# Designs tried in a protein design run: designed miniproteins, single chains, continued (3). Part 44

Each design is a single chain, and the fold is of that chain. pLDDT is the mean over its residues in the fold that is shown.

## One batch from the design tools (miniprotein)

Design m9510
Fold by ESMFold2-Fast:
Structure m9510 (fold): chain A 89 residues (1-89)
Amino acid sequence: MTPSERAALAVAAVLDIVGALIDPNASKEEIEKTIRDAVREVAKALGGEIDPNASAEEAIEQLEKMADETNDEFGRLVAEAARRALEEL
């Protein structure tokens, strides 16, 4: 994956998370699902897999670890956005 492709994926993931947060009809469970789905897609792009039974918090922790191990700045940015979103719930 090129840096431009990683940037595009990171932007898409952040937009999905923000879209769920600003949706007045989204439940807490739907927002948490959107966070998990976005985090999983970014982790997959980094060559890893998030535990499919992981909570939103656990999924974020797994992405943070993968981003640190691969030194991937876009993975770190998505994990930070997801963590901030989860803290607002």
Scores: mean pLDDT 82

Design m9511
Fold by ESMFold2-Fast:
Structure m9511 (fold): chain A 92 residues (1-92)
Amino acid sequence: MAEEKFNALSDEQKKLALEAAGEVQRKLAAGESTGYPLADAAAARLKADPSYVLSEEEKQALVEMAKDAAIEKGLSEEDAEIFKEFLLELIS
């Protein structure tokens, strides 16, 4: 399962993934553009209405953004994909 694969990552890789997720969360909270228009729109909707149910496309945009941020922090594309799958499972 995605959680088991993520848990198998090294502590260093997990730290990079969590730092990337934190940076994304900070940008969304500040209203900064992430470069993902659908993710930016989804975050704005949730801020205005916390009961808003994300579409599958909005969920995919948010986890793709987190994956790209993790790659920029130094995760391999393979490990960043594991992180993306883990996040998607959490928000589903």
Scores: mean pLDDT 77

Design m9512
Fold by ESMFold2-Fast:
Structure m9512 (fold): chain A 85 residues (1-85)
Amino acid sequence: SIVEEAIRLAKELIESVKTMAEKEGGEREEALERMREAQRRLIALAKELTDEELEKVYEETKEAAEEALPALEKLQKEYDELAAK
């Protein structure tokens, strides 16, 4: 189903963010490309989802997203440090 596909893509995006925070070099670059691809596909699917289906995707991915918050915070901090020349 479209909801199951959106959940899979959202989880893939979350896992890619975690990998980017934990890996360096080529593995990090591969994770970045996977994240971008999952994001593009998820955005396309989101256009077809109802508000109720979108809420279900959020509920099913909420725990994984919360678990990935430290990884996202680490990436944000690295970005901020790079922006401060």
Scores: mean pLDDT 81

Design m9513
Fold by ESMFold2-Fast:
Parts: C-alpha cells; sequence; structure tokens
Structure m9513 (fold): chain A 92 residues (1-92)
C-alpha cells in the first residue's frame, strides 16, 4: 500500500540520520521516485536522477558525520517523524 511505502521511506531516512550512511538516503529517494511515478505517471531522466541522488546522499552523510551534533540529529529525526505523520494522515 501507499502508506506502507511512505513508512518504509520514513524508516530509511531515520536510519540514515542515525548512522550517517548515504545508502539509506539513496534507498529512500529511490522509493520516493517510485511513488511519484505511480501517482503522477511522469517519466524522469534516470541518469540525471541517479546522479542527483548520489550527490545529495553523500552531501547529507558528510554534513551529519562532520558538522551536526547529536542534539541536532535528534531534532532532525523528530521533525522528519512529524512530517511523515502529517503525510500519512493526509493519505488516510
Amino acid sequence: SLIEKVKEIEELYLKGIETGDPEYFKKAMELMKEIQEEIEGKTVDEEEFKKKVEEESEAVSKLLKEKLSEEEREEMKKELEEMFKKQIEAIK
């Protein structure tokens, strides 16, 4: 279901923030793309999307590992959980 996919994306982002591993962000963005393609029926440039995903996931991972404190990471996780809660409620 759409709700299950949104929850999986949330879990992947939360793990990415917790671990700083760019693979979690990459997987979350791939699932987001699948949802957008299913809902909007729009074709996306696969190469451009893949490059953007790799660049953005690496940049976020570096920021989390080198620049953000544990307190800032916890705040980011809370904001993310609240955003996904609102999105799930809008789908129901």
Scores: mean pLDDT 75

Design m9514
Fold by ESMFold2-Fast:
Structure m9514 (fold): chain A 74 residues (1-74)
Amino acid sequence: SEIEELGRRAAEAGAAGDAEAAARYAKQTFDVGGMPVDDETARRAGEGLAAAGGRGAEAQGSMLAKESIDAKNG
């Protein structure tokens, strides 16, 4: 799904240490999931993903996608 794809892209950007790209994809994931967030919240999410790095960032991206899907589906 689009939410899963965006969450995966956020995780990949985080694993690469690209906090800005991770923040952009995290914001898109939240928007598609029906949980629109401000730029500051998205930036913090991206920084968290980048700080985790490697496998940890991928796991966090998966959680972000799951939370967005759960919020959208009620």
Scores: mean pLDDT 72

Design m9515
Fold by ESMFold2-Fast:
Structure m9515 (fold): chain A 89 residues (1-89)
Amino acid sequence: MKPLTEKQKKLVEKLIEEIRKNFDKLKSHYSDEAVKAIEKELEELRNKKEFTEEDFQRVLMLYADVIAAEKGFDEAKKEAEKIYNELKS
């Protein structure tokens, strides 16, 4: 598995920051136990030096959950797909 490019690293950092800013929205949709698990996962992802495709998809999924809370599921799916395509380029 390859290390992150600078572009990918900046994008992942931006997504994690957006998730953190809107973390209270996730709390309304998940149990306390699930929220604690998500918090731990975000910390582990932020501290990774090398990201896999699965790690990128997990960050996008958490971001999509945040956007779904704000704008609904259809918009969250579209935004996640757009970001995923940007990561591929």
Scores: mean pLDDT 70

Design m9516
Fold by ESMFold2-Fast:
Structure m9516 (fold): chain A 89 residues (1-89)
Amino acid sequence: MEAEVERLVARVRDLVESLINDPRITPEQAEALFDAILDYVSQLPEEERKRLYERLLEVIDEAIKKSTNPEAKAVLERMKERLRELLEQ
């Protein structure tokens, strides 16, 4: 269980790092990949799902703090808002 959480957290960390540093990754591609990850997470048991959303929020928050690109920050802020909405449900 914990290994799966860490694996998904690592994938999102790689995705946000690519969004910040790699100009070949479009905002639309990053959002689509994030949505695919969230769709997979939605199928997990409630306790794993909430733990994952909390860990992903930490990853996104750190990426926002490190990013100097306004476009990347806007995408990351939308991802953060979506995770907050999922945690409320």
Scores: mean pLDDT 78

Design m9517
Fold by ESMFold2-Fast:
Structure m9517 (fold): chain A 67 residues (1-67)
Amino acid sequence: MKDDYPDDPLGEVPEEDLIYQDAVSGKKFASVEAARRYAAEDPNARIFKVGLEPKDYVPPPDAKVPP
């Protein structure tokens, strides 16, 4: 089975220090490497910064959320 231990950036960084988030799944990441790996596995994933940027949701920069 898959382990719940991210041996990468999440090993030391707490959830409070999450910086990136996937707009599709809503999963958050504490490191760019973790976000990159997730995007590599899911090509439809849309990763963006949430801690440094005012982007806290899933609104794409040049598009609106259609119904």
Scores: mean pLDDT 55

Design m9518
Fold by ESMFold2-Fast:
Structure m9518 (fold): chain A 65 residues (1-65)
Amino acid sequence: TVADAIAALKALAAASTDPNIVALADQSIALLELASAQGIPTATIIALANATIASLKNAIANAAK
């Protein structure tokens, strides 16, 4: 669900101490919530959320060096 995708993004933000990653995650959550409120198809929102989650996971892994 969209709520599950948002929860996953919040968990990724909480796992990072990098303020840039946290800010990007927060902005992404706001955009996904806005898209849901505007009636964008749930499948499209989930696809975008999954792409964002993958990108943030890569950024967090790189920041952990």
Scores: mean pLDDT 76

Design m9519
Fold by ESMFold2-Fast:
Structure m9519 (fold): chain A 68 residues (1-68)
Amino acid sequence: MTLVAIELPYSTTIDQLRQIVLSHGGRIISSIPTATGRLVYVEVPDPSALRPDVLSLGGRIIGTGAPL
């Protein structure tokens, strides 16, 4: 499992991200509101497989393996 930091716009719901993360065998660890959306920490086996789905939601992966 790898910790991944994901930036999501306000137009994207946490439930949309949660379904994607679960489909990749991962889980949501925490979420923090930001000025432009939300920063979500997730745990997944393969961050590279997650990236296209995050981009399709209008989000981006901003870091992997970052300690809390």
Scores: mean pLDDT 80

Design m9520
Fold by ESMFold2-Fast:
Structure m9520 (fold): chain A 60 residues (1-60)
Amino acid sequence: SAEELLAQAREAQAAGANGGAAVYAAGSKWLMGGDEETARELAREAGLEGEGVRNAGRLV
């Protein structure tokens, strides 16, 4: 489900929606057994950069 949320977040971001869904997906992966680095990595893959990646790590 975390991977599905990440895919939805990428589509939303590509359509011009807020990046919040991508951060949420990254945090969900952390809560399912990931770590802060995994959350940051997922945020990068979801199209977030710089501050967005750092914030994803902080939200877990």
Scores: mean pLDDT 58

Design m9521
Fold by ESMFold2-Fast:
Structure m9521 (fold): chain A 144 residues (1-144)
Amino acid sequence: EAYKERGNELFKEGKYEEAILAYSQAIELKPDFAEAYANRAAALSNLGRHEEALEDSNKAIELKPDFAKAYARRAAALSNLGRHEEALEDSNKAIELAQTEEEKAIAYAARAAALSNLGRYEEALEDSNKAIELKPDFAEAYAR
C-alpha cells in the first residue's frame, strides 16, 4: 500500500528508477499485487527496459485477467519491441475492459501508438484525439 503510493509519487516526478524500487518493495510485501506489476511495467518502459516491462505486464494479466491497465502496458511494451499486431490486440482488449476515463485514455493512447507503427495514421490520429479528450495530461505523458 504505502510503497505503491510512494512509487506513484516518484513516477509522477519522473524518478522512474526510484519508482521501480518502491514498486518492487510493494511486490515483496504482496506478491499477487497486479497493480504494482502494471505500474512497475510503465516505469520500466519509460527507462527503455521493454523486455522487463513485458514480463511485469504479463504477470499483472496473469494475476488479474480483466485489468485494462495491464493490457495497455503490455501493448506499449510490445510496440517498443516491434510486435505491433500483438500490441493492437492488447490495446483493443484494454479499451473493452476499461472502466474509467483514465483507463480509456491510457488504452486509446496505446492503440494510437500501435496503429501508427502499422501505418494506419488516420485511425491513430482518431485514437490520439480521444485520449486527449478523456485526459489531456495522459496524451502528453504517453507521447513523452
Scores: mean pLDDT 85

Design m9522
Fold by ESMFold2-Fast:
Structure m9522 (fold): chain A 85 residues (1-85)
Amino acid sequence: SNRELLNQILDQAQNAKTTAQVEAVKKQADENIENFSPIEQRIVYGQIASRAHQLVLANPDDQKAKKLYLETSIKMFEFMMEEEK
């Protein structure tokens, strides 16, 4: 179900320890994002962005983590704007 998939993605984002794991979660979110409401889309990308940000703080030279943080932050704000219409 969409709710089980949402919970799975959020759990994977929360438990991601490496940039590769965050990238895998983002890919899964991107492939399934149309199955979620705008509020759920914002929450998903917000959680991924938060995790990517923690990885950037731990290793500021990780360019892939910086790109993931930027891209997921942009997605989060785009869906947040849709909620306020």
Scores: mean pLDDT 86

Design m9523
Fold by ESMFold2-Fast:
Structure m9523 (fold): chain A 90 residues (1-90)
Amino acid sequence: MSIEEKEKEAEEARAKGREALAAGDYRTAAQHFREAGELYLEIYEETGDKKYLALAAASYFEAGVAYAQAGDLASMREAFGRAYELQSKL
C-alpha cells in the first residue's frame, strides 16, 4: 500500500471514529481511532516525518477516551500509554 493510500485510510478511520462517538458507539469508535493510530505510525516508520508521529499520538489518545467511555479500562490504559510514548518523541 502506498503512503498516500495509508494516509487516506487513516483519515477515513478517524472520521468513522468521530461518527461512532457521535452515535454513542464507543467500542466501535475506539477500534477506528486505534486503526488510524496504527496506520499513522506505519507512515511515520516509512517516512520519518514527525507529522505522522503526532497524528498517531492524537489517534491513540482519541482511542483511549473512547475505550474509557466503553468501560474498557485495560484497552484505555494501553491506548493512553502509546499516546504518551509517541508524544514524548516529539
Scores: mean pLDDT 88

Design m9524
Fold by ESMFold2-Fast:
Structure m9524 (fold): chain A 64 residues (1-64)
Amino acid sequence: SMEDLIRSGVETLLPQAKKFLSPEEVEELLKRIEEHIKNKDYVGALKILSEMQDEIMRRELAEE
C-alpha cells in the first residue's frame, strides 16, 4: 500500500536522519508524516519524506 511504501521510506532514512538532524527535528518530521498518513494525505506525507531526504543530503554535503 502507499502507507507501507511511505513507512518503508521512513525506516530507510531514519538512521541518516538521526545522524544529521537534531532529535527535535526528527520527532517533528515523523509527527508530520504520521499526521498526514492518519488523514490519508499520502501526497503530503511523501512531500515531507522528500524534505527529510533533501535536508539529510544538504547537511551531509556540508559536513563532508
Scores: mean pLDDT 85

Design m9525
Fold by ESMFold2-Fast:
Structure m9525 (fold): chain A 100 residues (1-100)
Amino acid sequence: SEVEEALKRIEELLEEVKKLAEETIKLLKEAGDEKMAKLLEKELEKFEEEIEKIKKEVPKDPEKAVRRAELEAGIFEGMLLIVKGVLKVIEKIEEKKKLE
């Protein structure tokens, strides 16, 4: 039961973070920031690999595995929010250039 609940929680965290990452990558590509989009795609790949490693530890300590997954998810989500914030600043700068 605790193992199944932990795996479900970790999968929910993975899906939430993956959605936010894919949305952020799309916004970067639409803004023409191909370099940052590629970097975020690589960071998402690393995050997915780390979550798979954490899932393998669930049978040994479900609570510790969930806490680790929540920490990793929180760090990556924080990074994604910073990137989205920077994009909004860039969009505002580009709007000022268009008004000339």
Scores: mean pLDDT 85

Design m9526
Fold by ESMFold2-Fast:
Structure m9526 (fold): chain A 100 residues (1-100)
Amino acid sequence: SEEKKKKLEEIELKAMAKALQELFKLPEEVAEEVAKEYEKKRKELLKKPGITSDELVEEEKKVIKELIEKAIGPDAKISDEELEKFLEKYLEYRSKLLKE
């Protein structure tokens, strides 16, 4: 249902903002803006005709990495290891919030 989809999106945005705050020490407002911008770009990626699941995952990782780097500062670069830790923490928060 649309109501369930909206609730899931709210949970995912909250989980992402929490992970960004914990791992990259972003202010809450900045973390929330990064999460919203990522969700917007992800929706655009899902509308691409012929995109495969593997291509989607790679593009999603690229988008979130670029958004995090931009939020930290103009010379910021995150490693693949830091990105992986972020994704694990995001999934941890997402799982926890889904149980509430």
Scores: mean pLDDT 83

Design m9527
Fold by ESMFold2-Fast:
Structure m9527 (fold): chain A 80 residues (1-80)
Amino acid sequence: SAPSRQALLDAATARFKDMLKTSLGLSDAQIDALLAAMDAVRDRLGSSFAAVAYRLMDPSEPEKREEKARRIAETIASID
């Protein structure tokens, strides 16, 4: 059976987590905090968050993914 939309998003999140750990040198605690913040933003932004998360994993611009991740983390931190 085909993976659900949620399973695909979970896979994208896992790849994003791996990228943060390998490319940005974030600790597990920092990644967990970021993912918790992303989950809170997802609840506020709905479908818009899914589109943003998917764009972070765009293989056509790998060298800009770290900068995009940093900007998104900063944006997430500013959302109340």
Scores: mean pLDDT 64

Design m9528
Fold by ESMFold2-Fast:
Structure m9528 (fold): chain A 74 residues (1-74)
Amino acid sequence: MDYIVEFVADGPLDDARARVTQLADTLQTKLGAETEIEELPGRVVLRARLPSRGVPSALDLAMQLGARARVHEA
């Protein structure tokens, strides 16, 4: 089963964008995730489609980069 993991970086837009871009690149390179980035005032949201086996690794990466994470069934 695939999951959508939503990552939220709050704070100054440039810092949030940098963190989310780094996370997206890592998820694509290491886990083959399909990623979508949405910029909002004061936050950047990343959505990644991952198989269930990839979710723990994605959550660990989010924690290392200071992003909050939420998991949904795809």
Scores: mean pLDDT 79

Design m9529
Fold by ESMFold2-Fast:
Structure m9529 (fold): chain A 81 residues (1-81)
Amino acid sequence: SGAEEKEQLLASIDLAIETFADDPEIKARLEAVRAELAAADPADRARLQALGNRFMSVVHEGMERLAAAGRPVPRIVAPPP
């Protein structure tokens, strides 16, 4: 259901915020996605998908920044649809 998808995505974003705690730019962008997701209607599948895609885009940018800094890169994946 959309409610379960929203809850799973929120949990994934919360984990990513902890993972990128030392990167204030990535953290702020993840917090912004989280705020939009928290306000999103769980029945709006297109909105949840768009927010999930934006979340993964920010995560991939954060992972690239960790790799460039020589830090361990975590494996973070989008929740299933």
Scores: mean pLDDT 82

Design m9530
Fold by ESMFold2-Fast:
Structure m9530 (fold): chain A 80 residues (1-80)
Amino acid sequence: SQAEEDETLARLLQAQRAGRLPAPLRLDAAEVARAEALPAELLARQAEVVARMSDEEIRRLALEFQVRRGMELIKRKILG
């Protein structure tokens, strides 16, 4: 859902702000802008979640996000 996508995006922004994402797993400029536009309350809650996550969990979430990004690009090429 959009709410789950927004939650994931907010979580990845907070992990990136905490310096916990290596360069290949970081959000791009457009994704950062979208994440920064999310409600402050959502960003605050996801910062608390990130503080409790391991680096492995954060890396896995970032990889899953990148896979979904790739699948959406493929879908748009096939259906557009």
Scores: mean pLDDT 84

Design m9531
Fold by ESMFold2-Fast:
Structure m9531 (fold): chain A 95 residues (1-95)
Amino acid sequence: EELKRLEAEKVRIDGAYELAKKYIENDQIDEVIEIFEWLAENSSIPEVAKIFREAAEWLRANPDLPKEEALQLIDEAYSKAKEVIDKKMEEVRKR
């Protein structure tokens, strides 16, 4: 059950990342902030929640960020979150 929940969370993060990239390309940064705040509130892993919360706070504090820098920021948040969830899934698989 825990592994299935983590796999579902990973799929959700993957989908959110793809959607966030599309929103940035369309100058819809507020939608990206909403997605990341939702991920932070709905993450079962505190470290993952913190990653998305901090990314959302950065975007909110820097509304004039160039698209390239916004894309880099969400790529870094996604990469970090994925590393955390992959490690957690490995721990669960070894139980």
Scores: mean pLDDT 84

Design m9532
Fold by ESMFold2-Fast:
Structure m9532 (fold): chain A 61 residues (1-61)
Amino acid sequence: MEEAKKEVEEGIEETMELFEALYLGDLSKITPELVERLKEMVKEGKATNVQKEVLEKYEKA
């Protein structure tokens, strides 16, 4: 149960950073580790539309 709470908190922080990257256009905070995690979430069908759009922008850059 405690591990699930930590994962949720990390997910919220990542989501906020992704929103800033989308709205401000600043991808400098997007790390390779985050990109790999986003790819896994997309494959698992757990990724949000925001996460998918950030991944596409990062790959096209």
Scores: mean pLDDT 65

Design m9533
Fold by ESMFold2-Fast:
Parts: C-alpha cells; structure tokens; sequence
Structure m9533 (fold): chain A 101 residues (1-101)
C-alpha cells in the first residue's frame, strides 16, 4: 500500500540519519543503538506491514531520538544538520502514512 511504502522510505531516512551520527556523535553506543533500532524497524515493516499506526509511531519516536542525539552530542555540525533534516523528513513521511491509514 501507499502507507507501507511511505513507512519504508521513512525508516530508510532514519537509518541514513543514524549512520551519519556514527561519524558525527560523541555518544557512539547511543548512535549504534539508533542504527540497530532503524534496522529492526525496517524488518518489522516487511514482516508486519499491516501495523501501520504502530510502525509510524516507532518511526516518529526513533527520528525524534536521532534529532536529540544530533543536537546534544554532535562532533560535526554539518553531518548533524544533515541527520536532523533526514529525521525530519522521516517524521513527515510517517505522518503522511498515518493520514492514509
């Protein structure tokens, strides 16, 4: 469905943002945790695509955590800004998926 495709794209953007924080964060264990959470989310979207509301809420929560990590623990302002933009796009896509659900 369109909602499932939006959620997949949102999760991919959160994964990309989390990967940037591996290069640009002083809190590497937290950055690793965010990457693993994003991978798990992508897997759940493939295995349980009908859980649109729960998946969208997970995307939004993870994206907000990524934004917080980028703002509070950044060692590279340019990569942090890129990560924030990707996470904000992920929130927008997840909110659009909720509208279609």
Amino acid sequence: SEAQELLRRAAEKVLEASKLLLKASSDIPRAIGEVLRAIGLLLDIELHPDDVVALAERVIALARDVIDLAKTKSTDPELAEQAIKLAEEAIRLAEEALRLA
Scores: mean pLDDT 87

Design m9534
Fold by ESMFold2-Fast:
Structure m9534 (fold): chain A 80 residues (1-80)
Amino acid sequence: IENIKKSAKEIKEERKKKGWTKEELLEELKKLAKESGVPEETAEFAVALIEGDYEKVREMLVERVKKPEEVEKIIEELKK
């Protein structure tokens, strides 16, 4: 969670520096995910976090987490 928040901040700064649109950011993160051997959905999750789209983040977490209460705890932690 702490690492995710730090990575999101770094990606947000890089986006500002390079002037990427949301689509360009998503494509770059999908490429990075593929190169790192992680699912492309990780890129979509990162974009949702950077945009502050917590509805999308919640939807993606529900697919992985067995209990809704655990999803809400993660969302609250990410919002801090």
Scores: mean pLDDT 71

Design m9535
Fold by ESMFold2-Fast:
Structure m9535 (fold): chain A 79 residues (1-79)
Amino acid sequence: SKEKEEEIKKLREKLKELEKRLPEAIEKEDMEEILELEKEAMEIFEKAKKLGDKETVKRALELLIEIGVHLLRQGVLSL
């Protein structure tokens, strides 16, 4: 449906913005921004799953994995 297509388009646009914001947040060591990006990426992942948009699900998972790896590394580096 047109409504479902518009929802998918909005999720993909939001995800693209998060993908752009993550490298900048990492470079600035902005932990608050990184945690916000994780929350937003998780919300996109759940909505994309419900809509059956496999490409957005995959990209959101890739972003969440990148965030998770960074958070684990940051924990080691803070010791």
Scores: mean pLDDT 85

Design m9536
Fold by ESMFold2-Fast:
Structure m9536 (fold): chain A 100 residues (1-100)
Amino acid sequence: SDALNMDPIVATRARDAIDESLRAISPLVRKNLSPEKALQFMSEMSDILGDGLNSARSPEDLPEVAERIAEKVREAALKSGMSEEVAEEIAKIVRDNVLR
């Protein structure tokens, strides 16, 4: 019920969710991008996830926040040269992890 960044336990879980999301997509990113592009993409993902999760004020905001994060992730993946199929899979992984 506290904001995600207010309770130390909740803030830690939000950081864990970011780390888990980045870890989950990392193998797929490395398979589809050069090392240089992968590093750039992972940096963008960290920013998108951090900004998105910090915008959540309560648990009821999480579905909308998750959808916005997923949209930005898919867009960034496509801009990085990944296929629509891979971009959608990455977006799905991130959305599902944010909703945990």
Scores: mean pLDDT 77

Design m9537
Fold by ESMFold2-Fast:
Structure m9537 (fold): chain A 99 residues (1-99)
Amino acid sequence: AAAAVIERATEYLKEEGIDPSLLSDFGRVLLAGSLRVLKGVKEGNGEKANAEVLAEMEPVVEALRAEGGLDPAEAAADAPIVQEILEKKAKELGISLEN
């Protein structure tokens, strides 16, 4: 369940040329999912990509809720890395994150 989602996210990031060791397990899932949504938006399939990503992330979200939520230290470490990579990829794809 959650472990399988994390493994697929890790593989996806490696395929995109991103070092997954920079991120926590949740950070990997969040970044991989967000990148898939950005590509979906570029291709005109943003709604479909978003729905698929949310469905795939459910086991990880459920596991986090059972454990009392995200580790704040891991979330704080992941946030700037996730934002930087998403901004860079959005720019490469010609997608504006502000307008």
Scores: mean pLDDT 77

Design m9538
Fold by ESMFold2-Fast:
Structure m9538 (fold): chain A 64 residues (1-64)
Amino acid sequence: MTAEEAIAAYVEAVASGDVAAAHRAGGDVIRLLNEGRLSAAQAQAAGREARARNPEAWDRAGAA
């Protein structure tokens, strides 16, 4: 999984309101961040995009 694929999967999962998928995809983003394969800025940008697409799902789910 590339950083771009992980970010796209996370944003789509959060936007869809699928809490379980958002949690798994968020875990992938965090793992890639810890491995140095994704920057903190990229992770923050992904979170902002997900929140912008579905703020209610973001607030309810606590994106993982």
Scores: mean pLDDT 76

Design m9539
Fold by ESMFold2-Fast:
Structure m9539 (fold): chain A 70 residues (1-70)
Amino acid sequence: SPLDKIQEQVREKIFEISGKTLQIMLLYVKSKEPGADKKKLDEEIEKLQEETDRLSKQEAELIAQLQALR
């Protein structure tokens, strides 16, 4: 059903966001290590944050679609 399809898409976005959030946290910890290339790591973190923000917007749109089907 359309409802089931959108629910699966929401779950997929949640998993993607969770994975990227963990990756950001690990990169942040790495940036605190002696000799770490902080500039490069900060750029990688920023890119992942932008990707996470995009996914969060997509999740919100899917949730709005679910609510419209009630």
Scores: mean pLDDT 86

Design m9540
Fold by ESMFold2-Fast:
Formats: structure tokens, sequence, C-alpha cells
Structure m9540 (fold): chain A 72 residues (1-72)
């Protein structure tokens, strides 16, 4: 499996998890970190996809953390 194939698989998994509401903020943050690490030796086009997916995961994680904080 290439790094590009692995990154696309992770991106799709994150998007599916967000849609299903199955991911925690911690899981989303870990996925964002993993995508950035995998992107270091990818093509510029794949780096852009990985960065966009990482930002989306981080934004969703922040939203979940705020909702949890307000639910105190």
Amino acid sequence: MTAEEQALGIRRGVEEGIRQGSLTAESLESYADGLRELSKEMSPEMQKIAEESAKKAEEEAEKLRKEKEEAE
C-alpha cells in the first residue's frame, strides 16, 4: 500500500466516522496528526488533501469539545 492510498483510506474513514457520529474528539485529533505525518513524503496534491482532511477533523473535534463543555 502506498502512502497516498493509506492517506485516502484514512480520510474516507474520518469522513464516514463524522457522518455516523462514532468518533470522539480525541480520535479526530489523532487522525489529524496521523494524516499530517503521512503527508510529509506525499505529492503536493496529496499533501493538500491530507491537510484539508486534518483541518476538517480538528474543526469537528473542537466542536465536540465545546458541546461537551457546555453540557456540564
Scores: mean pLDDT 73

Design m9541
Fold by ESMFold2-Fast:
Structure m9541 (fold): chain A 61 residues (1-61)
Amino acid sequence: MDASPAVLEAQRYVSEAIEAVDKGDLEKAQKIIEEGRERLKDNPEGQAALKEAERYLKEAE
């Protein structure tokens, strides 16, 4: 499997955001996603992965 470093970094942000949502810390989850978006703003693959995390967060609200 040939995942780019940016995709792996996005997956880390996604995992941490999901963990925060599962713990009921929606504010922390939002901050993690925002930080990931800023970090990966020039990477379309990373941005796409973070959009999935944002959808998960919005459904949990």
Scores: mean pLDDT 75

Design m9542
Fold by ESMFold2-Fast:
Structure m9542 (fold): chain A 106 residues (1-106)
Amino acid sequence: MKDKVIEEGKEVREKGEKVAKEAIRLADEASEDQDLLSRAIGAAITAVGASVLADLAIKLVKEDESKESIEKGKKLIKEGKADLEAAEELVREVREEVRRKKKEKA
């Protein structure tokens, strides 16, 4: 169980980092649109938060292999996955709107 929490935590961290980078790129592209900029920044913060939860879960189960610590680690990973999914949806919406605006300016 410990190895599974560590493996899933590393996966959430890696995906969260990628989503955060994409959100930052979209924030830069949307810098002249306050609404799109705010949503992109929100997605980046949420993705970073998911990575932090994953790091906490990994540390918790490495320090203490008790049933209680493993269950807390699983809960943190579940929350991180939910935050990651929400961040991915925000990135998708912002990307679509940025693309639409570029077409209107062309």
Scores: mean pLDDT 84

Design m9543
Fold by ESMFold2-Fast:
Structure m9543 (fold): chain A 86 residues (1-86)
Amino acid sequence: SNADTIQSVKDKAKETVARVKEILANSEKIPTDVAIEQIEKISLEYHMFVMAEMQQLSKADQAKVRQIENETNAIISDLARQIKAK
């Protein structure tokens, strides 16, 4: 259902943010360029997941999913900025 698809996108967003937060928590143990490359790969995986899920949705629900992706991407960008600033 559309509700199940939106929930899957929210669940994947939480998983994606948690993975990026783990990279930030370990950022002193890894080179900054390696950490950023890992975040870029994780972000691409999330984007590809969202794009696939959006094909099953109405235009109104696609707008909701785009908002979730935009909010998730903003969080990831902030976390990546914190890693670069160390």
Scores: mean pLDDT 88

